# Designs tried in a protein design run: designed miniproteins, single chains. Part 89

Each design is a single chain, and the fold is of that chain. pLDDT is the mean over its residues in the fold that is shown.

## One batch from the design tools (miniprotein)

Design m3081
Fold by ESMFold2-Fast:
Structure m3081 (fold): chain A 62 residues (1-62)
Amino acid sequence: MSMQDKISEALQEIARLVQEGASREEVYERVRELARKYNLTPEQEEHLLRSADLMIRTAEAR
């Protein structure tokens, strides 16, 4: 699996948690777990955190 595939899977997992009504803390903890699981770089982890934050804000604005 390529690094892009791992990031895509991580983003799908995060999106699922946000849709299920997970708390902000739970989503952020999951991002850290996924970054560790896939051995992501700090830059890739930051990208996941920014994406997660955007997803949470979108869900809250709905």
Scores: mean pLDDT 79

Design m3082
Fold by ESMFold2-Fast:
Structure m3082 (fold): chain A 74 residues (1-74)
Amino acid sequence: SLIDKIREKLAELQALLAEIFRVGSEEQRRRARRIAGEGLDKAMEYIDAGDLEKALEVLERTIRELRRLLEEAR
């Protein structure tokens, strides 16, 4: 279901944040917080509106941005 996919993406996002906070610089941690915060706020807005497809799309985009940031930290 879309809800199960959203839960999976939220867990993936949390794991990426934890990794960035472990290996990243202060600036990379600040950027990660901004990216995750904006993505989560937008995803929650779509969830509240019942648009689970768009919520999933926002989470997937946010995860891609966090993965790019993590690669910069490596």
Scores: mean pLDDT 88

Design m3083
Fold by ESMFold2-Fast:
Structure m3083 (fold): chain A 100 residues (1-100)
Amino acid sequence: DPAARERERQLAELYAAQEKEILETMSKDLGKSVEEIRKGGDYGALGNMLGISVAEIEEIAKKSEEERKKVEELLKKARQEMDAQILEQVRRAVLRNQLR
């Protein structure tokens, strides 16, 4: 369906624009590069959810292959939660554009 494919492209572009804006704002506020924010961002979100520092998460990942896999699973969940929040903002923007 070309219309469905075009809607998916539009959502992907809106998501990418929203992510870029958030990362650029964080880069300005923290005085760090976008790449450094991206690398630390997932760990920061995970740290906030678990109440531990980024350094502690990195040390857990170094302890064993099993603990590394657990950290990767938690990072995936943290990313999914962040993506869900961004997606909700994008969904609201799309609905506003469709409402008239």
Scores: mean pLDDT 62

Design m3084
Fold by ESMFold2-Fast:
Structure m3084 (fold): chain A 74 residues (1-74)
Amino acid sequence: GPNEEAARRGGRAAAEAGAAGDFGGASTSWHQAYVSGEKGGNREAAEYGKLAAEAGKAGDPERAQRYGRLAAEA
């Protein structure tokens, strides 16, 4: 659904931004995925989106991408 698609989009954007050294952009994309998950009532997607945003802020694009995939699959 739209929340899963938003989580996937955020995951890809975060991974790409993080790989390019843009951790602020990565964090913003993951925050949007988290909000979308919360609105849809999908707690698992929301939690993974939050973890991905935190990983992006920490400068870990690989972890951000992994959590993004988990959010999209939830």
Scores: mean pLDDT 65

Design m3085
Fold by ESMFold2-Fast:
Structure m3085 (fold): chain A 92 residues (1-92)
Amino acid sequence: RKEEVYELVLKTLREVVERERQGEITEEESVELEKELMLKVFEILEMEEAIKALKEGKVEEYDPEKLKELQEAIAKAKAELEAEIERERAAE
């Protein structure tokens, strides 16, 4: 199940990072897309309480350890994608 989350994050962030790199979206828009990604991640993990908390803007009141794990997974995937894009750019 964490692999499904990682694949979803990887696919979504690749699109976001490429568009941000090209200047097609702002940093603010990137943050909004990350929030949408987090909602989809909670849906895959069947975290109904986290979905409700995120929609109400109270996500920080949910289980902080689970939220930290999700945020770390998203951050790791984003860093790996940025590194991959830079490697591809350097190879051309």
Scores: mean pLDDT 63

Design m3086
Fold by ESMFold2-Fast:
Parts: structure tokens; C-alpha cells; sequence
Structure m3086 (fold): chain A 90 residues (1-90)
């Protein structure tokens, strides 16, 4: 089920030491599919995903401070691409 897959991805995100863009992308795609079906995301799963997104925001801020303009743009483009991919697959 979509909810079971989302819970599995949330557990993987919780155990990850680094921000995993592929897992975040998959989770967002599954959330959009659940919403399209009129289903709700479990509160515990939602909290884990929100925390992962907050960690992603902090990671992006830190990397943008360390990287040059071109590297910062590349990172931003990669994030946007993964998010757009998740939306289009719904």
C-alpha cells in the first residue's frame, strides 16, 4: 500500500545520517498520490517528513555558505528537479 511504502521511507529517513534527496523525492511522490486518492498521511510519518525537510533546508543553507555561486546553483537545481519529478509522476 502507499501508506506502508511511505512509512518504510520515513523509517529510512529517520535512520539516515545524511539528507537523502531520492528518499525525500519518493516520499513527496507518495504523499501526492495519497492526497489524490483522498487519503490522509499518518501524523507520525508527517512529522518525520517535516523534520527531514527542515534538515534539508539547514543542509542547503550550510552548503550555500561554503560553496561558490555555481555550486550553490547546481545544488538548488538538483533539489528543484527532484521535487518537480515527484509532482509530475502523480
Amino acid sequence: SLKEKLKEIAEKLKKSDKVDMNLISEALGLILQLLARGEEVDEEVREILLKALEELEEEVKKEMEKLGVEESRKLAAEIVFELEKSIVEV
Scores: mean pLDDT 67

Design m3087
Fold by ESMFold2-Fast:
Formats: structure tokens, sequence, C-alpha cells
Structure m3087 (fold): chain A 97 residues (1-97)
């Protein structure tokens, strides 16, 4: 359905943004390892894990052709975790400058 195609588009967008944020983190860490605290690394890893969990749930729900509402819940949670992930990266980037 068109609704499922829209949800697949949302999934792909979140996945692409998550990958970009992970690449940015790796680049900052390689360039400035001493500027990233242990607490910031653990916080980033925790948010990355949460994001991956919700993205995997959304992917499986789409694959299994589950209810649109179920997929939407997982994607809404993934977007929420993506925002936290982005904010943590912005804090790390600011500290590394």
Amino acid sequence: SDELKELETRYNKILAEARELEERFVDIYKANPDKITEEQKKAFEKEALRLVIYLNMAREAIKNKEDVETVQIYLDNAEYELEKFRKLLEEIEKAAK
C-alpha cells in the first residue's frame, strides 16, 4: 500500500541519517580521541544501540507486512532516538573544536 511505501521511505531516511552520524563520530574520534570523554562514548554507544533496536524492529515489521500502526510506532521511536543521537554528536563535536 502507499502507506507502507511511505513507512519504507521513512525507514530508509532514518537509516541513512544514522549512518551519517556514525561516520561523523568515527571521524571525530580518529582525529581527536583525547577530546571525547568516556561518558560521551558510552552515551553515544547506548543511543546507537537503542536506535539499531528500533530500526531492526521496523525492518522486521515491514518484512512481515505487519500493521501500519506497528511499523509507525517503531519508526517514531527510531526518530526519537535519532534526535538524541544527533544531539549527543553535536555536543561531542563542540567539545572537540
Scores: mean pLDDT 85

Design m3088
Fold by ESMFold2-Fast:
Structure m3088 (fold): chain A 73 residues (1-73)
Amino acid sequence: GPTPIPDDGIGDAAFTRALKAFQAERGLEVDGKFDGAALKALIEFQKEKGLKDDGVADRETLIALQRYYSERL
């Protein structure tokens, strides 16, 4: 079946929250989806953090998103 993210202990809900926080901070639509604008912003984020800038939400990218874009509460 469709596997949107790798299973590495982060989980879909935590990743979706981090993605929405990332979208809000970058001024994107807060829909929790990787559309064209969110993918471009993700690649820029990966470049800023010294990660692979391939737009793939791998383990390191998911951890970085949660670390820097988790909800405040």
Scores: mean pLDDT 67

Design m3089
Fold by ESMFold2-Fast:
Structure m3089 (fold): chain A 123 residues (1-123)
Amino acid sequence: LINLVDKIKEQRLSLQAQRSHLEEAVRRDAVEEGIRTAARAAEMLGQTITLIKDGAKLMDPGKRAVAQQLLVELREIRDKMQQLTDKMTAESDSREKKLLLKEVATLLERAASIIMEITRILR
């Protein structure tokens, strides 16, 4: 379990790094770079969800129930990030793409906070 918690913490730091890269891409008007970063972040969040799901199986039933509820929130965030990334690939307006990228950055901040709560429960 300790090794799994460490992996989840590492994934949270990686997601925070992707958020920083995304914010930097928006500042530099590097929209296509931002879209690639958003797609990578969504994939990484999916991997983190799988790690948490596997960890939840090793938990006390009470802790498992709380982790499962937070896991639902993470899946909703991942699905929303994927929807925004898909919308950006169909969008032609760079201004609109930047607004969608900022929304992805906000979702990554929310995901990192939820992952932190999950790591507290998994300890």
Scores: mean pLDDT 86

Design m3090
Fold by ESMFold2-Fast:
Structure m3090 (fold): chain A 100 residues (1-100)
Amino acid sequence: MKMSEEEKEVIRETNKKLSELLKELAELKEKHGWSDEELIEYGNKKLEEINKEFSEKLKELGVPDELVKLQVNSLKTFVERAIKENKLEEAAELLEKKAK
């Protein structure tokens, strides 16, 4: 599927914000001893704000609501897996590369 330049920009911005969130979660785990459960609760709260902006921007570009919902759910799964698999820093670096 050929994405518009505006759609690519929305994805790039979202990946940058997710990378910043994952770095924050990594610091909370390593420096402050947060549990995976605490990280998931905090991460989901922060991700809710990111997903709201992401959803609104995609809907403005004419992306169907069903596809927006799938994207939002995929981001939630990605963050939860990064926490549970102890891959927060790796996931953040991957998203930074995709944001460039």
Scores: mean pLDDT 80

Design m3091
Fold by ESMFold2-Fast:
Structure m3091 (fold): chain A 95 residues (1-95)
Amino acid sequence: SKAEELGKEAFKLLDEGYQATMAAIKESPEKGREELAKMKERVAQKIAEMADLGMSGSSEEFKKAADYAVEVQKRLRKAEADLNKAIAEAEEKLA
């Protein structure tokens, strides 16, 4: 289903964005923040696409899209917390 495709794409963006942000943090905390912001924007776009799909699809597709959006949001919040901690630790080492 399209909801499953968007969910899988969002999970891939989270995994790739996490790795990219960690690599950016090694260059500088500023690069880490920039990459984290890009990850959040890309994932938010997928959540919006899931919402749009839910409004235009079947009731079953709507429920699937909503369930995926919730799981993606939970994983994004955890990733953001982990990455913000890594950025803060990198900033402390430069001070």
Scores: mean pLDDT 85

Design m3092
Fold by ESMFold2-Fast:
Parts: sequence; structure tokens; C-alpha cells
Structure m3092 (fold): chain A 64 residues (1-64)
Amino acid sequence: MGRLQMQILEFLAANPGKEFSVSEIAEALGVSQSAASRALRALEAKGYIARNPETGKYYAPQLP
């Protein structure tokens, strides 16, 4: 898994029950929105994160 994908998972794991936009994740990790969007789509495709279709925001569905 790519470094950015791991950083996104760690960030979401640290913020259970919260949803974040691509812009919010990009800002938090110091990366471009394009890079964040690509990593988020890859993580969603693998089932590690979910996207709320109404808000467009991402969250971790299986955090303890």
C-alpha cells in the first residue's frame, strides 16, 4: 500500500465516527487534493474506507 494511503488510514483511525472531505484530508496531510482524491478512491475500492454519497465525505466504517 502507498505511503499516502497508510497516512490517510492512520488519520481516519485517529478520528473515529467523523467524516472528512478530500480538501480536509489534503490539508491535514499536506498533499494536493488530486493526490488525496486518488488515494481515497483506491482505499474505498479496497473497502478500507467508505464515502457518504450525499456529502461526498470519507470515513472509516470499521474502526473500534
Scores: mean pLDDT 79

Design m3093
Fold by ESMFold2-Fast:
Structure m3093 (fold): chain A 67 residues (1-67)
Amino acid sequence: MQELSQRILEQTTSHVQQLRQHLQQGDQQGAQQARQNYIQALRDSGLSEQEAQDVADDTVAVIQQQL
């Protein structure tokens, strides 16, 4: 469990960083692609489509609040 959680965190951290970079640049196309990649990584990690979308949307909202 712990090792799986760490791998998920490492993979999702990379995607969150890419998403943040595109949002900071105002790259809407890149941000959409990064968001889609993040959702896919979350789903591959065992989250449902709805859970993955909710996490991705919350992440985008948090990043935009910090910009």
Scores: mean pLDDT 77

Design m3094
Fold by ESMFold2-Fast:
Order: C-alpha cells, then structure tokens, then sequence
Structure m3094 (fold): chain A 110 residues (1-110)
C-alpha cells in the first residue's frame, strides 16, 4: 500500500540520520531522531497524510545533514521541538494559531 511504502521511506531516512549522528559523535541527537522517526510512523498509522509526513521528514533530514556540525544538545533540542510542533499541528487550528503556539519552540525551518 502507499502507507507501507511511506513508512519504509521514513525508516530509510531514519537509518541515514542515525548513521550521520553516529559518525559525527552526536549521541543525544541520535536518541532524539529515533523518537522523531517513531512519532512520524505513528502519525501515518493514525491516518495523517502519508505524503505530507514524508515531505516534512525529508525536509528535516536535509536540515540535519546540512547542520550536522551543530552541538549535540542543540541538534537534539531542535529535533524535540520539531516533534512538539508536529504534535500541536494534529489539533484543528488555523495557520495563525499554529504559528502562535509554536513560535517559542524554535522548530526546524519549513
């Protein structure tokens, strides 16, 4: 199914990020990206738009690859803030309400 293919792609992106952080010596970012992948897969399984989740996961992975030299704590915090931002977006709300609720979380660029 399309959902199964999206979950497989998320797992592939996750493995790439794990390798990057392991090679860079970023154990906290590695732990955070494990939580991020679990959350993205859960959202797809709970009926979120698989293509939208995959598009965002690709954007997050690209950002992390470009910024892998950031301190481990900062990378981990950025990933945790992205998870929080994604959870907030699950509730029905306007774009303006989403911006207001996430402004202090410093989420990764969209």
Amino acid sequence: SHMERVIEEIRRLHETSRQTFKEAGKPKALEAVDRYAEEMIRLVEEGADPENILKRAREVLAFLQEHKDLPDEELAQAIENEIKSTRIAKEPMTIDEFIEKTKDLKPLPR
Scores: mean pLDDT 79

Design m3095
Fold by ESMFold2-Fast:
Structure m3095 (fold): chain A 68 residues (1-68)
Amino acid sequence: TIKIDPEKFKEALEILLNGGSVKEAADVLGMSPSAFSRLFTSLAGMSAREFTALPEEEQKRLIEQLLG
């Protein structure tokens, strides 16, 4: 079972917010891109790709909801 560090998860989300790849976000958490994609969808209710297509303000709001 993969355990998620909240600080590393925040760092991964900020990578996506700044135009980074799913691979870069996954690397921060020490997981595969597919494992990160499944985790993100489970927590956010949308795919990482759908998240990166949102306006920046909506991405920031979702990050606050996921971390708060």
Scores: mean pLDDT 80

Design m3096
Fold by ESMFold2-Fast:
Structure m3096 (fold): chain A 102 residues (1-102)
Amino acid sequence: GTEEALRIARRAVEGALEYLRAGPVTKSQALLALGSAAGLVAIARGVAKVAGELDEEARAALDAALDVLNAAEKRLENEDLSDEEARALAIEALEKALEALE
């Protein structure tokens, strides 16, 4: 249901944040963490939508989280960022995504 989709999405974002906060990572590792979180959020949204269990507020929250994560992933792919800059951008995006999922 809606609660389960939001829980899965929050746990995915929190896991990626914990990984990135644990220490230095490469740009490729930051991109993988963002992409993994975005993928799991998208799957949670899709499954709940197909089940007919996704209310409009939860849909808006999941869409807002995905928009933030996808925008950050695009920036990581297109901008010449250092490993440290990529990690900082990924952390900020994941924090904003988690706020959207409150």
Scores: mean pLDDT 85

Design m3097
Fold by ESMFold2-Fast:
Structure m3097 (fold): chain A 99 residues (1-99)
Amino acid sequence: ATVTIEAKSDAEVEVTVTVTGNQTQTLSFREKLKKGEKATITVPLAQPGDTVTATVKALSDGEVKITVTANLPGYQTTSDSAEVKKKGDVATVTATATA
């Protein structure tokens, strides 16, 4: 699975990624992005039904798009996205590996 953060303006964000399946994994990081920059995090999925949930919190004013893509070889790719625009905004997106 892939979590992509794209800055539409200069922005600072905190991202928390949780993978839920046979094992639960949680990662948290902060990014300072300039307009047009992207940050990508890759997390492994093991089987259909595994979910990736990403939460982005805006630490500054600025438009940031978060996209989560769940991809497992041999199964359908699913994707979802959300945006934050103002300091203190929080958006959560989830994608599930589909049989």
Scores: mean pLDDT 79

Design m3098
Fold by ESMFold2-Fast:
Structure m3098 (fold): chain A 65 residues (1-65)
Amino acid sequence: MPNAGLESAERFRKEGREEEAEAALKGRDYTEQAVLAQLAGDDAAAKEYGALSKEYHAKAPESLM
């Protein structure tokens, strides 16, 4: 299925909302990094990337609406 995060970012860019598009992509990337770190046993990195993911998603709350 299509990646909703990438679709949201592309839509934001077409609407001139570059910062929200970047925040949506960053949030998605940090979520993936957190999962990879957890699987690698790096609990500190997983927690840090998880917090960053949440922070970036908070900067683009409309990406969830």
Scores: mean pLDDT 72

Design m3099
Fold by ESMFold2-Fast:
Formats: sequence, structure tokens, C-alpha cells
Structure m3099 (fold): chain A 75 residues (1-75)
Amino acid sequence: SVKELLERMEKLIEKASEENKKGLEDMKSLFEATQAALDEEMKTASAEERAALQKQLAQAAADVEKIAEAIEKKD
């Protein structure tokens, strides 16, 4: 879920070095802004447009999750 992804990002920020914290915070903020923008567009979208917006949100979430996984794999 998006909530679980945001919680995962927050924990990564807590563990990150000072140098990496800003980059992770910026990525979290960008994802939150993207989610908010897509949610707003979905309020007035047709069924077909809503499906496309949901797909875009799912892709953005998958991309962020891959980055989070790559960071977590750094021993």
C-alpha cells in the first residue's frame, strides 16, 4: 500500500547519513505530491481516464519501491 511505502521511506530516512537524508526526503515529498495530484485529477476524470491515472500511480509506487529496496540492500 502507499501508506506502507511512505512508512518504509520514513524509516530509510531515519537510518540514512546526513548526506543522503535530503535526497530521500525529496523523493518522499515528490511521491506524496504525485499521489495528491493524481488523486485530485481522479475526482473529475472519466472511468477510462481514472484507470490510466491509477496505472500511473501504481507505476510511480513501483519505481519508488525499487529504489527503497536498492537502498536497503546496501550493507
Scores: mean pLDDT 77

Design m3100
Fold by ESMFold2-Fast:
Structure m3100 (fold): chain A 60 residues (1-60)
Amino acid sequence: MVDRIRELIARAEREGDIDHVSVARLMAAVEKTLGVDIPPELERRIDELEARLLAEQAAR
């Protein structure tokens, strides 16, 4: 469900948790397979947050 994906992204944004981003991306892929339209802004948020957290992880 799109609302669950939004919740996971919001949690990842607050906590800096890459695992929540990965779960949200997987859930989005599954929903697309089931014919659910994922909002483009949500996919952008996933991509942007993933890139940021990976950069932070690489810097540590």
Scores: mean pLDDT 77

Design m3101
Fold by ESMFold2-Fast:
Order: sequence, then structure tokens, then C-alpha cells
Structure m3101 (fold): chain A 80 residues (1-80)
Amino acid sequence: SRQAELDLIAVYLSLIERVENAPEEEIRRPLTREEIDEMAERNRERAEEVAKTRTAEELREELAKLIAKRFGVEIEERPP
């Protein structure tokens, strides 16, 4: 559904911000459902704007690349 896509985009936007700005210990910590819900709520308007040009899958790939860069692991590119 559109709402599920928007919630996922909002969560990925929050996770990208977290990976860029938070200490490593915080990034490695599992998120609670309440924290995920707060992340979705915080970035709800931004998610609607971003959803006009990008998909949740694209944001997931960006998040994966940022994690790899931060932790010094290279992610194999998906075959075409």
C-alpha cells in the first residue's frame, strides 16, 4: 500500500540520518518497534516528498552503502 511504502521510506530516511550522525554503538543496537514508529512519524512529510522521486528500495540500497562505508565493509553490487 502507499502508506506502507511511505512508512518504509520514512524509516530509511531516519536510519540514513542515524548512520551518518550517531556513534557506532547506537547504530549496531537493534531498534524497538516504538523507535521505528517514532522514526516513521518524524519523517512522514519528508517521506511523501522523497516518494515523488525515489522508492523505498533505492533508499534501502543507499542505507546499505552508507553502512558499508561507515564500518569499512564493501557490499557486492547486485547483478543486473
Scores: mean pLDDT 74

Design m3102
Fold by ESMFold2-Fast:
Formats: C-alpha cells, sequence, structure tokens
Structure m3102 (fold): chain A 78 residues (1-78)
C-alpha cells in the first residue's frame, strides 16, 4: 500500500545518503538515527526503514555491521 511505498522510498533515500557520504559503520548508525528522528517516524516504522536501507547496502556492509546499526538505531530511538 501507499504507506509501505513511502517507507521503502525513505529507505532508498537513506541508503543513498550513506553510500554517497562513504560513512563507516558508527557514522552510518549516527546518520540513520538522526535522520529518522528528524523525520518523526515511529520506532516501528524507523526500524522497518533501517532494515530496508541496510538490505540495499548488503554488498557494502557486512552482516555484523548491519546488525550493529539496527541495534544502535533501536537504542537511539527507544
Amino acid sequence: GAHMERLRAAAETLAALIRDERLDTERAAQLMSAWLKAQRYSLEDALFITREALELLRDELSEEEREYIVRAVEAALA
């Protein structure tokens, strides 16, 4: 539905920002947390966007790095 399409578009935007800035894992987590908080997403929607963005970055970030980012974003937005 339109809501899921908007969350996926947000994930694509966030993934592009991280890729363009060539951020390391810690800085990527900080950027994601700040951007999601600024956009006023619920925790549920923010975590969905985070997971979708990290899937788009799966060839650039290891599984361990992606897991770290999810946990860091959850902690920052909880």
Scores: mean pLDDT 84

Design m3103
Fold by ESMFold2-Fast:
Structure m3103 (fold): chain A 92 residues (1-92)
Amino acid sequence: SMNEQTLAALEETRKLALEELEKGKSAEEVYRTVVEHMRKLQAEGRISEEAFTIALILAKEIADLLKEGKSKEEVEKYAEEAIRRARESLER
């Protein structure tokens, strides 16, 4: 479903961002990598335009937190909470 695609895109955004952070990538590089990956999934028809947009918002929020000096642990916690809230919203 579209809801499943959205939740999957958010979870993949979290995983990819954390992997790039473990490699020592900057906030800009993390954001760019996530955006490029999500654009490819959308182009291949694997996620909807709505799922892409929501994933992009999370990626931007993660990048902003990193620019503010937040740790990987704080970013991981933020992303987990954002995904939890999205799941609750989609179950309405």
Scores: mean pLDDT 85

Design m3104
Fold by ESMFold2-Fast:
Structure m3104 (fold): chain A 89 residues (1-89)
Amino acid sequence: SKVEEAIKKLREILEKRKLKPDAENIKELVKELDMPPEILWEVELAEMARRGASLEELEAFIRRKGKELNRPELAEELIAALREAEAAA
């Protein structure tokens, strides 16, 4: 899927550039990546993280949006990518 591909690319770029998987870096990479419109809510996620939202709060937001958009699989995939990226930092 386009979202799955975008998440993988985000992860690879963060690792290659040795960047923290924080909201600012995620937001910047979203600008560089030609990300599909259905994941624009990830920009909102990046803003929440920049304001000091906990990982638990970010995950709750992702799950809520996944349910609203009827895409729970995308939500779980994004949460997994976020946790993996944070573990790499």
Scores: mean pLDDT 65

Design m3105
Fold by ESMFold2-Fast:
Structure m3105 (fold): chain A 84 residues (1-84)
Amino acid sequence: AKVIRIEIPVLSVEQLSELTYRVTLEIDGKEITVTVEAESITTSLFALLEEAARKAAESLGYEVLKAVAILGEKLSVEADVVKP
């Protein structure tokens, strides 16, 4: 299977509770919203975004091998994936 690198823009992050977040991401022109749970109040936003991107990509049939959150001109996750 061919591994490709994709950039997943983070469109919004909403805190639902002390440990629960709703994250909206864009994959292949589609807005995907996922809910992620932090292990603790000290869990980094970047770790939450990486988990959110993994969940979103997997919901579309992608296999995620690596995901790294980055803050450049915009907040995004760079992911190494296998397409469905």
Scores: mean pLDDT 83

Design m3106
Fold by ESMFold2-Fast:
Structure m3106 (fold): chain A 62 residues (1-62)
Amino acid sequence: KLRQLARTYEIAAKNSKFTAEWLREQGEKQPELREKYLRAADQSERFAEINREKAEELRKKL
């Protein structure tokens, strides 16, 4: 069934969100690399949203 796959995407989304928050904190601590960390955080946030949407699509099918 698709439930296990949906759970996997939910976990991936949560992990990506946590990574984005961590990257933003690193940007604040290292001004020289702030833009690099913020860009990486944005990418992780987008990945979190994509995985969340995939999980929702899978749940809608089952």
Scores: mean pLDDT 81

Design m3107
Fold by ESMFold2-Fast:
Structure m3107 (fold): chain A 74 residues (1-74)
Amino acid sequence: QNDQEKIESIRQEIRDINNKIWSLLEKLNKLKQVEGAESQVTSIQKEINELAIKQRQYREELNMIIDRRQNSLM
């Protein structure tokens, strides 16, 4: 139960999600140039949106931990 370890864990999750979103955006840009790839484009857009929501949730959790530590003078 180390808040610093939890913070680093959440930061790693955020980095992993950001890297995955970037990879999906690259793939999406390539697929937009391909005729008949509309279903794949839609699928990737949905995945990016779900990852963005998860990334935001991790950021909110991180902020709560940081605020709690500051209130405890930690």
Scores: mean pLDDT 80

Design m3108
Fold by ESMFold2-Fast:
Order: C-alpha cells, then sequence, then structure tokens
Structure m3108 (fold): chain A 77 residues (1-77)
C-alpha cells in the first residue's frame, strides 16, 4: 500500500540521517517531512520535467533537514 511505501521510505531516510551523524530528533523530523512532501509531489497531477522534479525533491530534502534542526533547537531551549 502507499502507507507501507511511505513508512519504508521514512525508515530508510531516517536510518541514513542517523548514519550521517544527525540526532534522533533531527533524523525523525527530517525523514518525516521529506517523505510526506516527496509522496505528495510524486502523487500530484503536476506536469513536471525530470529536471524540475529532481530540483523540487532536493528542496524537499533540504526543508526536512531545516525543520529537524529548528525542532531540536526549540527542544534544547
Amino acid sequence: SMEEQIEAAKKSLKDYYLSQGYSEVEAETAATVATEKAFELLTSKEDLSKEELNKKLVEILEEGIKKGKELEKKLKE
């Protein structure tokens, strides 16, 4: 199912971020945000070129990391 694919992608991406030295909070948040937004983009009816799709996916990954760092900062206040 789509939910199972989202869960698997989220777990893989979180594990990747943890392997890169991100904290548990950063990795969980980044993986969740990126996976949800990526699946929203991929299931959209937007007529995007491969180059435009790749650019948007990179922006989504960067947004996920940013939100993860922002959440960790708030929790450490």
Scores: mean pLDDT 83

Design m3109
Fold by ESMFold2-Fast:
Structure m3109 (fold): chain A 63 residues (1-63)
Amino acid sequence: SKERSEELMKQTARQSRGAGARSISVNIDPSTASLSDDQQIEEAKKALAKKAEEEALKAALEA
């Protein structure tokens, strides 16, 4: 059971990194399909930064 749980976690991580099917569907470059954990984290941080910037803009407008 523990070994199966570890395999499931590894499989999930690899699916997240690969995302081959989605990349093919959207016709994006293979780099996006093969993003490493570091690259995914960096992109997530950029998305959060943009969201925070939008929220700050709305707060300024609504204040």
Scores: mean pLDDT 60

Design m3110
Fold by ESMFold2-Fast:
Structure m3110 (fold): chain A 76 residues (1-76)
Amino acid sequence: SMAEAEARIDELLAKLKEAVEAGDAEKALEYLDELEALALSVAPEVARELGLDEDAVRAALREHMARLREFAVEQA
């Protein structure tokens, strides 16, 4: 369900924070990959709720995840 995906995203965000704080860029990138996959899986439902185009939501998510990967590597 979307709620289960949201709970997993919250868990992965906590793990991502821990990896970045530990300077573990490899683990941070692994968690970001899992976050992107989960976000893309719920994107159709989010797009429907917000009245947005699904492809536009997916494109925006991928762009933001790419930025977060760049940031995580620089910070770790």
Scores: mean pLDDT 80

Design m3111
Fold by ESMFold2-Fast:
Order: structure tokens, then C-alpha cells, then sequence
Structure m3111 (fold): chain A 89 residues (1-89)
């Protein structure tokens, strides 16, 4: 169901947030942002355009935080977006 897909996306975003918060590896920070972009594309293909746009925006914000070395800011944005998807499911 769409609700199950939103819960899966939320779990993946929480994992991305954990990775960006806990790692010192720049490649893993970038990987977390790319994961969020992939989630937005998957939601878009499922016709969940509003949720996809929310994740896409969060990925862009997280990328800006990562580029500035603010990994806590990046994690927060991803976690807030995961919460949005959970509340929508």
C-alpha cells in the first residue's frame, strides 16, 4: 500500500540521518544525501508527488548542511522529513 511505502521511505530517511550524524566519512555523508534523492524519485514514480517533493526539498537542504560541515543540521532535516512521512502514513 501507499502507507507501507511511506513507512519504508521514512525508515530509510532515519537510517540516512543516523549515518550522516555518526560518520566522519565524507563519502558516507554524500551517500546519505543520494539515498534521500533516490527515495524522492521512488515516491514520485509511485504517484506520491507531494511526499516526493517534500523529500526532494529535504535532500537539497541536507546537501547544503553537509557542504557546510553541519552534519547535525543535515540529520535533523532528514529526521523531520521521516516524521512527516510517518504522520502521512
Amino acid sequence: SAEEKLREAARALREAARLVRETTDIAKHVGAVLLAIGISEDLRLLGLDEEAERVRKAAGEAARYVSNGDYEGAARVLEETARYLEERA
Scores: mean pLDDT 86

Design m3112
Fold by ESMFold2-Fast:
Structure m3112 (fold): chain A 100 residues (1-100)
Amino acid sequence: SDIEEIQKIVDEMQKMIERQKKMLAEATDPKVKAQMEADLRLMQQILEEVQKILDEMQANPNLPQEEKERKLLKVRVYYLSMSGILFVNERMLAREKAAA
């Protein structure tokens, strides 16, 4: 179901946040740390928005199909955004480790 798809996305996004926290703990460059902390806050805000959409869909099982489709599209866009943030941060940390 649509709700099951969003729940799986929430679970994956939570794992992405956990990975970001682990990478932040491994970073040593103050500039890299500051950027990763800012990105972690943004990722947490994105997850809160997706959780809000999930809660709205669970509370309103009789939502019009078009509204359900718009909410799913928004969740997928948030997921891609968080994936992109994580990818950039993984590359920043890899560059820092290679420079050591």
Scores: mean pLDDT 89

Design m3113
Fold by ESMFold2-Fast:
Order: structure tokens, then C-alpha cells, then sequence
Structure m3113 (fold): chain A 91 residues (1-91)
């Protein structure tokens, strides 16, 4: 499946954790979350920012926040994570 292909790009521990904590969520939502996590993990900052903005516009803001929380917990993509946090920073 598309979800399994994207999960395989993440570290094994993170992929297993995401699969467990998103169990029962629609596959479309899981896939959006995982795609953003992959971009954060790979430090593709410009692509991650673009995808995060698109997901927010589509109404998947909760998936973006979940990805940020997971990236922070697993200490993934520090530069990309900081850039994404600035989109949600309370001034």
C-alpha cells in the first residue's frame, strides 16, 4: 500500500509507533501525517513547509500538529522542525 511505502522511509521505531498510535484512523489521514514526517526526517524544509500549508488549507491541521509532536518526541529533522514551528508560533 501507499502508506506502507511511505512508512518504510522512516526509522523503524518511529514507523512502528506511528502505525500503533494512528490505528483506526482513516488511511488518508495516516498517509498525510506520514508524508509530512518523511519530509521532516529527510530535512526537506521547503517541501515540508509547502505540504504543511497545503494540509492546513485542506483541513488537516491536526495531522500537521501530530507530525510536529512526533518529530519533537523522536528528535527528527531539527532544522525543518524549527521552520515548521514558526508557522504555529504564538507571537
Amino acid sequence: SELEKELSKLPKELAEFVKEVTEGAPEEVQLKLVRLLVLIYEEKTEEALKLAKELIEEGYENAVYAALKLAEKFKLGPETLEALKKLFEES
Scores: mean pLDDT 81

Design m3114
Fold by ESMFold2-Fast:
Structure m3114 (fold): chain A 68 residues (1-68)
Amino acid sequence: AAPVAEIPEPVPDPALAAEYADRLGAIATELQARLEAGEITEAEALAELEAASRRLQAEAEARARAAA
């Protein structure tokens, strides 16, 4: 498909991007396992995943600012 001319994603370091994706994947897997075990609700799992995503993004932004 043709590329979309939008603001490019902040990709300061491919290793950091891979770490971010891996951490989110691990959290999602853990939350799904807990959901299937009946330890948490779907709403709680989604809320925790969203909070984790926001936290990881904020951490990355803070690290970028601290390095400036």
Scores: mean pLDDT 72

